# Designed miniproteins, single chains, continued (5), part 42

Each design is a single chain, and the fold is of that chain. pLDDT is the mean over its residues in the fold that is shown.

## One batch from the design tools (miniprotein)

Design m17531
Fold by ESMFold2-Fast:
Structure m17531 (fold): chain A 93 residues (1-93)
Amino acid sequence: MEKARELVEEAEKAVEEAKGRPPQPLTSDQVALGVATVLQLVGLEIEHSDNPELVELVNRLRKLALEAMRLDHPEAIQKIAEAVDELQRLVDA
């Protein structure tokens, strides 16, 4: 859980830093990563989770992913993808 929280906080910082930068056009690979990350987040089965911290972190990333996609910054998208992978491991455990 601590590692998942750290990764979510890193993703939040990356998105906040991206807000101060001019938008950059995403490559096809970066767009594909962003789309795959959003689909993975939507697909996380957390409705029956007995862990409220896990539910909180997934909801924070879902909100953050939408914001990051609008900012067109690959670093923010990458950090969100890393946090999603860690949350997926916790959901699957």
Scores: mean pLDDT 73

Design m17532
Fold by ESMFold2-Fast:
Structure m17532 (fold): chain A 65 residues (1-65)
Amino acid sequence: SKREKAVEFVRRETEGLAAALSRYLGLPATATLEKVDENTYKGTARAGDVVVERTFDLNLLLLGF
């Protein structure tokens, strides 16, 4: 479904943030994804003391699918 593709996109975006942080800082990075509500996900990428958070609106993403 479009929703499943949107959730998978959010997961890959969060993993991409972690990969970018790992490459930039030369440190191991982790990616976590949290469902805040039915239409909102929060992705977090961490490397050392650096934390990057991004909030994703599935309603906006579904317009692109």
Scores: mean pLDDT 83

Design m17533
Fold by ESMFold2-Fast:
Structure m17533 (fold): chain A 68 residues (1-68)
Amino acid sequence: MELLRRLVELARRRYEELGESEEARLEAMAEALREILGLGDVPLEELKELVRRLLEENAKRAAEEVAA
């Protein structure tokens, strides 16, 4: 989980620097996870949802660190 959250955050920053749209960024990150983790049999839509959840977890953790 920690490695996946970190990987998603690094990919997000990279695509943000390239000026990609949020939708294009999510799709590219999902495709990258499929290649990196060998999840070729997992539907892309499920991987996009996984990326969204990991981004939400990253945001939640950042907010909790500020609150704590």
Scores: mean pLDDT 70

Design m17534
Fold by ESMFold2-Fast:
Structure m17534 (fold): chain A 60 residues (1-60)
Amino acid sequence: MEELFAEVRKLASELEKLGLTDKAEEIRQRAVDHIQARDEEGLRSIVEEAKKLVEEAKKK
């Protein structure tokens, strides 16, 4: 759980550096919601989505 949240924070910071500040904030908020719900699978899905967004942003 904590490791996944740390990964989300890292990916959100990368999104901000790429100019996707609104997406970074959305990812952080969704991660907090899943942590409060104790939904580890949902948190993993957010990590995967954020990684894909970072990859796509780097191509532009």
Scores: mean pLDDT 79

Design m17535
Fold by ESMFold2-Fast:
Structure m17535 (fold): chain A 65 residues (1-65)
Amino acid sequence: STEELNALTKEAVRLFEEDPEAIPEALLRELGRHLGVSPATVREAILSSKNAEELERNLVRLLLS
């Protein structure tokens, strides 16, 4: 659902600001399911983002692909 994806995205941004490399595999898997991509693709989007705004843009791009 959109509400669940929004909650997961908010949690991912929070964890990204703390330590992007320590984001749990379970969260990557749930985001991947909602975005229609693999957990590895979500991790790559997170690690390639330099700030929270870019992370949000990268996740939107995955949703639209």
Scores: mean pLDDT 84

Design m17536
Fold by ESMFold2-Fast:
Structure m17536 (fold): chain A 61 residues (1-61)
Amino acid sequence: SALEQQLAELEAALAGLDVGIASARAEAAAGDPRAEAVLAALERARATLEAQIAALRAQLA
């Protein structure tokens, strides 16, 4: 279904975002305020994607 395909695309986007978060987290651990800001922005984007995935899963349940 279209919803199942959309869910798969969002889950793939989340996996890609997790790679970016891992990189930003390593830089932030070194105390770079720029990397800390990037990490915070990426974590907010991740929370938004998780909410969208949860909403789609609820529609498919």
Scores: mean pLDDT 86

Design m17537
Fold by ESMFold2-Fast:
Structure m17537 (fold): chain A 71 residues (1-71)
Amino acid sequence: LFEKYDKDGDGKLSGEELKELIKDEYGVDLSDRQVGELIERYDRDGDGVLDKAEFEEFLKTAEEEVKKLAE
């Protein structure tokens, strides 16, 4: 899943790539602000992107978090 949306091949997901993933996989079109809030919650490095380990933590609660933001 991560590899499919890591278009840059840099081992990290940008906010734009995460937004596309959420739209494709969960059917929710999050705003840039909502995507930023998700990244902030899981971004341990503070670099504004998610590495694979941070993304795996997100996936554990992804459906719930995405639906909560979509309200």
Scores: mean pLDDT 74

Design m17539
Fold by ESMFold2-Fast:
Structure m17539 (fold): chain A 55 residues (1-55)
Amino acid sequence: GRLYETPITSEELKQLIEELLSRPVTEEEVLKLNEVAAKEVEKVLNLKYELKPLP
C-alpha cells in the first residue's frame, strides 16, 4: 500500500526480540518492551524532524 502505517504489534515485537535474543520471551518482557518501544517511537519522530536539513 501507499501508507505502511502499521504500528508495531505485540506479536511482531515479540518475534523481533526473540530473533535478537535467540530465545523465547515472556509476556512480562513483551509488555515492558512495548513501553520502551513507545518511547523509542517518540525518539524516532524527533530524529526524523532533526534529519530535515535546517539551512
Scores: mean pLDDT 59

Design m17540
Fold by ESMFold2-Fast:
Structure m17540 (fold): chain A 93 residues (1-93)
Amino acid sequence: MAAEIVAETLLEVARMLAEAGDYGSALALAVEASLARRRNEPEEAIKAAIRTVLKIEDRELAIEALERLLRAAREAGLEEAAEAAEEALEKVR
């Protein structure tokens, strides 16, 4: 359940990044989505996605991506990932 919520959100964010022209970050998130499902490590997948998103120069795109990751972490009950996403949002705002 948690891994499915996270993987779906990571693929949604990856699509958003690809539409914005950031194919490298999109591919990184798609890989993390696959690993979240395969290894059942959804918290680590969100933390890896946050690190990728923080390198994005488009601040508005980074904020939207982080808000989606935070929502997924909260919905999946991933406390550490949610805290990491909140901290990341404070850094980019």
Scores: mean pLDDT 86

Design m17541
Fold by ESMFold2-Fast:
Structure m17541 (fold): chain A 108 residues (1-108)
Amino acid sequence: MKVVAEADIFLTDADGRLVGYARVEVFEDGKVRVTVYLANASPEAVAALRQALRDHGFEIERLEVSDEALRKAAKEVTGEDFPVAPMTVEQARALADAIATTAEHLLR
């Protein structure tokens, strides 16, 4: 199935450290794929992200919780190396809101 729109979302902390990266892809049939990479996030932060996204009507198709995977994914997209930091529950909710808003915009 062909991707018709995509967006990359990067969330940083106050010190400029990367805490999460999400790729949102919209297919020609209107289906949405959400891929998320998180720095060494707590199970509580991961659960908060999943729940907040489900509250918006979205599911995560792929989730990787790894500082190395997050840095590699960000570098492939931006060409830049980022310092990484663990995602907080508050940041998890902010990322979920950004993902939902982006997906809704791409669908319109």
Scores: mean pLDDT 85

Design m17542
Fold by ESMFold2-Fast:
Structure m17542 (fold): chain A 64 residues (1-64)
Amino acid sequence: SAAQRAAIAELAARYGLTEAQALGLARLAKDMGRENAVQYAQLDLGLSREQAEALVAELEALLA
């Protein structure tokens, strides 16, 4: 939905990420689980553990 896309784009911007990066992270969490998504966010997106955990949790809530 347009509202869901807008929420993801806003969330991505708060973490210095693109919408595509945030969507990829959300998909990774769904397919491989939260911990793998958190690791990817730290290693590939340069987020701290705290930032990665918060972002993944917010993405999961938006897509529930």
Scores: mean pLDDT 85

Design m17543
Fold by ESMFold2-Fast:
Structure m17543 (fold): chain A 69 residues (1-69)
Amino acid sequence: TADEQALREAEARGQAYQPVNRLTSELADRLERGEVTPEQARALAEAAGLPPALADAVVTAAVSTAQLR
């Protein structure tokens, strides 16, 4: 929950965690295009070195964004 709060705050400010915000947008675009599955997006976030809680938050945000488009 704290990691989700930190991600939301960083996204709103557009300053802290710029690489995480960009990864979220990249994964959302790739999910929308059908280039990756949510499971593959999770693996990519973890491979990028994100801790499990933050990787989960990023993938959740990316999937939600892709499904709205």
Scores: mean pLDDT 71

Design m17544
Fold by ESMFold2-Fast:
Structure m17544 (fold): chain A 56 residues (1-56)
Amino acid sequence: AREAAERAAAGAAAGGAVEAAQKAGDSMTHLDAYRAGLESGDPAAIRAGRAALEAG
C-alpha cells in the first residue's frame, strides 16, 4: 500500500542513515576508534570516532 511505502521510505531515511554509518564502521578500524571513544568517556574522543565512521 502507499502508506506502507511511505513508512518504509521514512524508516529507511532514519534507520538507513544510522545503520549505514554503523556498518561503515564495521570495517573494525572505524568501529574500534568509535568504541575507544565511548569507553574513554571523553567527548573529544567520541567525536573523533564518529568522524572516522563517517569517513568510512
Scores: mean pLDDT 59

Design m17545
Fold by ESMFold2-Fast:
Structure m17545 (fold): chain A 66 residues (1-66)
Amino acid sequence: MEELKKKLEEIKEEIVNTTNEDKLTELGERLGELLRQLGLSDNEVDELRKEILEKREEKNLEEFKK
């Protein structure tokens, strides 16, 4: 369980920080796989993916503002 949670945090961080579109797609797929392994439903996976993408957009706007 700890290993899966660590992988999840690493992938979330990479999604927020990546500027590479292909990498973003691959990370999104891996995130979905890990969330399903943690017992989340497809709907919960989709909601979390959306939240992470929203955080990525907020960070990009903040960095642009600075």
Scores: mean pLDDT 75

Design m17546
Fold by ESMFold2-Fast:
Structure m17546 (fold): chain A 65 residues (1-65)
Amino acid sequence: MKVLILQATEDVEAESPEELSLKKGQRIYAQVLGEDEEYLTLLTADGRVVRVPKSAVEVVEELLS
């Protein structure tokens, strides 16, 4: 189980219900469920499964695995 603190590097607007909207500088605490070349699939604290573009976020901290 891998938990990350991610920070948005730019404003991101969700184009679908499965995507996450972020403001530049916003941090997210989420469990990583999957990863492809373009997106991270995350489990949020409210139990929602969402995708976020790797290009629009940076990993600021990796928590316990």
Scores: mean pLDDT 76

Design m17547
Fold by ESMFold2-Fast:
Structure m17547 (fold): chain A 65 residues (1-65)
Amino acid sequence: KAAALLAKGNLYLALGLAHEQQADYAKAIAYYKKALAYYQQAGDAAKVAEVQAKIAELEAKLAAM
């Protein structure tokens, strides 16, 4: 059900944020991509957009290093 998919997405989003705070951008991106997959399955367009923006931002930061 969508609620279970959202809960899994939120878990991976939290893990991504924790790694981002530690400047571990590679792991943060990996967790954000897992969160994105669950939000896409849940049909939460707002969360999909939020996570896609975060992935793009961190990929740009990693490429600039």
Scores: mean pLDDT 84

Design m17548
Fold by ESMFold2-Fast:
Structure m17548 (fold): chain A 60 residues (1-60)
Amino acid sequence: DKEKKLKEIQEKMAKMLKEGVPLEEIAELVKKMRIELGDFEEVASERAKEELKKELEEKE
């Protein structure tokens, strides 16, 4: 599942942040993962935008 992979990446980043890994290192990993995921990352990003739009409309 692509959703599952996205979740794992998210958890991995959170774990690194907790361990005090430099933001530079985390950013490099995120960049690599995004490139590898391509369309998957794009789809997830679009979904987030849609949700944000709904939130803005509600808070209006």
Scores: mean pLDDT 65

Design m17549
Fold by ESMFold2-Fast:
Structure m17549 (fold): chain A 78 residues (1-78)
Amino acid sequence: MREEARKTAEALARGIAVDREAVLAALERSIAEADLPEEVRREVARLVREAVEAAEAGDLEKATELLLEVARLVLEAE
């Protein structure tokens, strides 16, 4: 559900601002377990990097939207 995904993305964006390494490690493990196609994995990696940059800059809204796009790509690849 979109609302549930948004809540998770907001929590992850805030988590990156607090403990970047822990949140990135958790995201990398989840993405690896999803066994995504290489093309999708590359796009997800780009979006995660941009989300980290946005969260570190204090733009939690942009970070949340980027993480929601990651969720969409993972679901569409399945």
Scores: mean pLDDT 74

Design m17550
Fold by ESMFold2-Fast:
Structure m17550 (fold): chain A 90 residues (1-90)
Amino acid sequence: SAERQKAIDQFSKVGVEIGKKLEELREIAPSLTPEQRRKLAEDLLEWARKMFEQLLEDNKHLSPELQKTLEKLMEAAESSLRAELDRILA
C-alpha cells in the first residue's frame, strides 16, 4: 500500500510538471514559428516519455498488477499530452 502510494505520487508529480510545461508552451506559442512550436512539442513529449520510463524502472518491485495499472495511467497521460500538443500545433 505505501509503495503503491509512492508510485502514484511520483506519477502525479510528473503529471503536474507536464501541465506546467504545457501551459508555458501555450503562453509562448503565439510568438513562435511553426518550426519552433513543433520542436518544443517534440521535446516535451520525449521528456515525458523518459520520465514515465524512469518511473516504471523505479517501480519494478511492485506487483505485476500494480505495474500494469501504472502502465495504463502512463499510456492515458501520453495520449492526453499528444492531443493537447496537436491542439497547440494547429
Scores: mean pLDDT 85

Design m17551
Fold by ESMFold2-Fast:
Structure m17551 (fold): chain A 59 residues (1-59)
Amino acid sequence: LSDEEKEQLDKIGTLALILAQEEGLSPEEAARRAGEQLGVHNEEIIEKAAEVVAKALGV
């Protein structure tokens, strides 16, 4: 990932983790929702964010 993509991943991952914890969303759904809210449609970044959330939640 480029530095720009790493920054996007950090932002999406952080928001997705909050959404998963507060709304009970799956890691994949939380990452997709976070990407939509931040205007990011890069599928690779969204998928990596879902992995980060899943690891953080122990799934």
Scores: mean pLDDT 80

Design m17552
Fold by ESMFold2-Fast:
Structure m17552 (fold): chain A 61 residues (1-61)
Amino acid sequence: DDLAAQQARLRRRGGILDELKSLPSPEEQVAAIRKLLEEGRLTEDEARHLLNHLGIEDISF
């Protein structure tokens, strides 16, 4: 079911965002996002969305 898959992706991204917000510095947030991207747990688009939501600029992959 496409809707169930979309809901699962949104919940997963929300959980990741909450975990990232618990990190004390933007540098650690970027490092965590890069690790998740390397592990294939995030796409580049999802990583950029999370960075934008955290207000982190000037980061490239």
Scores: mean pLDDT 72

Design m17553
Fold by ESMFold2-Fast:
Structure m17553 (fold): chain A 116 residues (1-116)
Amino acid sequence: MIEDVGYSPELAKFLARLLEEELGYRVENVSAAVGKISDDEVLIAFSATLTRPDDERPVRVTITAVINLKTGEVLEVRVIADDPELAAELQEGFRRVLEKHGPEIVEVLKKSKLVK
């Protein structure tokens, strides 16, 4: 059961920046929610409107990830989008980005009131 769900504007901005800088998407209408799964694990739910660099078509996406607060390890990533090609591309790309930036994500979470 997921406990203590709250919104993190800091995490939303950080994840939007990672998508823009590492994958080249234009990112709009961002939100991030964080819920506690266990003492060491949180679920992150990130929602945004993404536009590919070579495409003017905006697509609404939801990305969920489980992260370990002690290690910064990313345990699971799932992407939901109305565009199956974008969902598959983002699934592979965003997993790699999260794995690279895991410790930085933990520090952003600690700046939220959800993970003191």
Scores: mean pLDDT 78

Design m17555
Fold by ESMFold2-Fast:
Structure m17555 (fold): chain A 90 residues (1-90)
Amino acid sequence: AKEYYELGAKYYSEEKYEEAIEYFKKALKLDPEYLEAKINLAYTLIEAGKYEEAIKVFEEALKIDPDNEEAKKGLQLALYLAGKEEEAKK
């Protein structure tokens, strides 16, 4: 799980968001409760413009840790961007 997570983080830093998404998803296949991988997957989905998918992943993260402030903030951001997607692309 950690090896795939580290590869996802590397691709994210290179702005290769589709590759980052793939490796974070591979980390989560090995460890579905990997909270940090879920949060970073959801933020990567935001960077890729996949706001509806990001909302789902942040909601899954909050089922693991309902008090996680980063996941709460990310969910609010993803909801805002999903509602403003057309405006944000202008």
Scores: mean pLDDT 81

Design m17556
Fold by ESMFold2-Fast:
Structure m17556 (fold): chain A 74 residues (1-74)
Amino acid sequence: SVTVDSLVALAKRLVEQGIDPERVAYAVLLAAKEHGFTREQLEELAKKLVDAGFDPEIVRKALEDVLAGKNPLG
């Protein structure tokens, strides 16, 4: 199942595999939105990504873009 905690765990794994943290932050926030996460759940995911060691500015920008309906990954 897709949960906030499962997406944080996935994000950490993807960074450990050498994927760029900015791309990972966008990918997991976009996936969460596609799976029907509310604004509040997306904001919770963003906070937990920062707590997990992601750059707060990268996460904030990714959250802002995803909430605005932008897809910078293509």
Scores: mean pLDDT 85

Design m17557
Fold by ESMFold2-Fast:
Structure m17557 (fold): chain A 75 residues (1-75)
Amino acid sequence: MEELEEALEKMRKAYEELVKAIKENPDDFSKISELYDKLVKEANKAIILADEHGDEEAMREAARLLQRAYDLLFS
């Protein structure tokens, strides 16, 4: 339980950092790429832990944050 909560919090923080970086310095592609990789890593950890615990809402949250990040960068 504690591991899932930590993974979700790290994922949320990674998303906030990515959004902030895009807003402040959209031309800093190196930093944005690094933060996106961090978000993907944390979100994958959250998805795995949520699946192990049967927490469908946590899995949906992680998948939705990944989709939003993808849309921000590539849409």
Scores: mean pLDDT 83

Design m17558
Fold by ESMFold2-Fast:
Structure m17558 (fold): chain A 62 residues (1-62)
Amino acid sequence: DEHLEKGKEYFEQGKYGEASGYYEKAIEENPNNAEAWKNLGELYEHLGLHDLAKVYYEKAEQ
């Protein structure tokens, strides 16, 4: 998934806004993409938004 790969690249660069946008596009194209949900959770955990991160981790377990 090109959107998932771009999201990972931006996350590694510390560009969390761009990374979240690409993870959201990956989810929009495939809502069952557990890896995209998990990566979005990791992103929000990194930003200190632990409760929001937990919601995305739970979505990844669907």
Scores: mean pLDDT 82

Design m17559
Fold by ESMFold2-Fast:
Structure m17559 (fold): chain A 82 residues (1-82)
Amino acid sequence: TDNQNNQGNQLGSQVNDIVINGYQAVQNGDVDTVNQNISNLQQIQSQLQQIQSQSTDPIVQQYFTGQVNFIDDSIADIQAQV
């Protein structure tokens, strides 16, 4: 639905901002900020999973699966750098 798509797009924008901030925190050696950003990414991932479960459209489900995978990869990469 339009609401699911809009919510997913807003969460996607937040993910990009948090990932960028996470890499900057790694560069600065700010472990507390890194841990907070990982926590925030995990929270958004949970929200995306909830939206995905409410969709019956295979294209929409595939899109959200891609976003969840991107978050998993980003968390793993950030964690590997600390």
Scores: mean pLDDT 79

Design m17560
Fold by ESMFold2-Fast:
Structure m17560 (fold): chain A 100 residues (1-100)
Amino acid sequence: DDLVKGVKALHEGKYDEAIKYFEKALAKDPTNADAWRLLGRAYLKKGEFDKAIEYYEKALEIDPNDWRAYFDLSRVYKKKGDNEKAEEYWKKAEEILKKM
């Protein structure tokens, strides 16, 4: 429920509201990798790239096969100008997706 409300807020560009809902979802279930990834995406949308990376890395600690988190990390590193890391994460996402 909180996760769904957070996704709606994120889609509406209400990033601070989305963050509050994702934090509430994580307070109930800190093992929810999707919630960590979506929290990372909210920070990416705010341009807070280092926080986005921390939360995407947390999502991958819980679910190392979350290809969506790898694509988002690729995008973050590209925005930071780290094209080498961006390519590494993009390729990792593609490799996981191909095995599904």
Scores: mean pLDDT 88

Design m17561
Fold by ESMFold2-Fast:
Structure m17561 (fold): chain A 58 residues (1-58)
Amino acid sequence: SDEVEELADKLGVAIATGDEALARELAEKAGVDYEEAKKLVEENRGQELIEMIAKGLE
């Protein structure tokens, strides 16, 4: 869904740019664990981040 992709993109950018406050807010909004999402972004596992957010929004 467009919402999942938009959240994944915003969260990924926030983590990659070191905006921890925004990244934590977006992770909470997406219903995902911030530390797990950060690990996926740092490991370039974007598809798994999208799947995690999709499950979090259920």
Scores: mean pLDDT 82

Design m17562
Fold by ESMFold2-Fast:
Structure m17562 (fold): chain A 59 residues (1-59)
Amino acid sequence: TVAEVEELVRRIAEATGLSPEQAARIIALYEEGASQREIAERLGVSPATVSRAIRLWEA
């Protein structure tokens, strides 16, 4: 559900040091099929941060 997605995004933000908005953008781009590199370049975050966010989203 939308509420379940919002809660998971908040948890990812807390774990990675990102804002909930930044975490949501990473997940949205990932679900749209963007690569880790493309997401990192677009949002100006490290590839390691993107990788951690995606890993937590897929858990």
Scores: mean pLDDT 81

Design m17563
Fold by ESMFold2-Fast:
Structure m17563 (fold): chain A 57 residues (1-57)
Amino acid sequence: SAAAQARAKELKAEGLAAIANGDIKAAVDQLRTLRRLGDDESVAELEKALLEYLEKE
């Protein structure tokens, strides 16, 4: 649905912002919500960003 797509976009944006701020707990919480919503593309993008952040440390 359009509402689900809009929510997935917002959750992904919030997750990416959390990663940029080093708030890994918030990023993981957004990722879990995206998985429940079923937006595989947003899940994959957020997982990739999180993995890249963690691998740099």
Scores: mean pLDDT 81

Design m17564
Fold by ESMFold2-Fast:
Structure m17564 (fold): chain A 65 residues (1-65)
Amino acid sequence: DEEAKEYMRKAAEAARKKDFEEAGRYYAKALELITGEKVDEEKAVEGAKELSPEQLAALAEEMGL
């Protein structure tokens, strides 16, 4: 999904800026588009904090985004 790709890119960019709340919101949106399930924004923010910006970018690329 093109929209999921865009949200993953925005999540990685926000994480590079240390804006983990924004990164978590974009990450949650990307996951919701990929899985079709609602994602808890708080849990997505926690997940984004555990991933480095490089890991988020690598994950997006590995997923063919």
Scores: mean pLDDT 69

Design m17565
Fold by ESMFold2-Fast:
Structure m17565 (fold): chain A 65 residues (1-65)
Amino acid sequence: GPKEERIKLREEAAKLAEEDEEIKKKLDQFDVELLTRLLNGEISAEEAEELGYEFLKELVKEYKE
């Protein structure tokens, strides 16, 4: 289901970040940007979850081949 897919994407992104410092920096930078937008009231928690999912999906697709 969707939860299983999201968990899988997070695990794959975490593994990539352990092996590639540039990927880790991209993940950290994205997390800071999302948190800043949440604190500023620019996005909701639900929107942040959706944006996070799309970012992880594209990241894994780009680097996992």
Scores: mean pLDDT 77

Design m17566
Fold by ESMFold2-Fast:
Structure m17566 (fold): chain A 84 residues (1-84)
Amino acid sequence: MREVILKISIAVLLGGAYFLIKVARRHIEQGDLEKAKEYLEQAREILEETRELAEKLPDEEFREKVEKEIEKLEKELEELEEKL
C-alpha cells in the first residue's frame, strides 16, 4: 500500500521538475536569466527529493525507470545552467 503512495509522489515530483525546467527554458529564451536560475534551483531540489524517494521503492524496474528519467532531467538542467 505505501509503495503505491510513493509511486504517485514520485510521479508528481517528476512532473513538477519537468514543468520547472520547461518554464526556466522559456525565461532563458526571454533573457530573464535571474528567474531561470531560480526555477532551475527548485527543479534540482525536487530531483534530489525524487531520487531519495525512489531509493525507498522495492520495485527495482520502476526504480530504474525513475533513475533514468532523473538522469535525463539532470542533463537538461545542466545544459540550461551553462547558458546562465
Scores: mean pLDDT 84

Design m17567
Fold by ESMFold2-Fast:
Structure m17567 (fold): chain A 91 residues (1-91)
Amino acid sequence: LEPPSEDLQTGEAYFIAGAVYRSLGERTGDKELYREAGEYYEKAAEYFEKAGDLRGAADAYYQAAESYELAGDLEKAEEARRRAEELRAKA
């Protein structure tokens, strides 16, 4: 049994960053922080996909979609939600 891949560890780090920025956005009301959260969650999803964690990737894209909706970026929210649905169907 090898330790978790670097991709999985990097994905976890980006997911935590997304959660931190989303939390800060909720506390400050700053929509740009929600957009930053969405970007970090998208990066997390990409690394989870590389690691073969389709469920983790789907969850990360879902969090990105919600963060983009809160930021008012409906186009990115729709793209992320579509990605989450696709990955959940495969998981």
Scores: mean pLDDT 85

Design m17568
Fold by ESMFold2-Fast:
Structure m17568 (fold): chain A 60 residues (1-60)
Amino acid sequence: MEELEKKKEEFIKESIKKNEAAIKEDPNNKVAWLALGSALDALGKKEEAEKYYKKAEEIE
């Protein structure tokens, strides 16, 4: 069970890393901001997710 939890977190962290890199390449990449927010939301980090969703909204 511990192994499964760690794999789940690692998968989400990998997604976060990928989208964070995309934002560094293009700060106007609204999709990357939304994807990052979604990944943080999946980790239960609702507060952080909301901040990223807000950033995505500003890009529109």
Scores: mean pLDDT 77

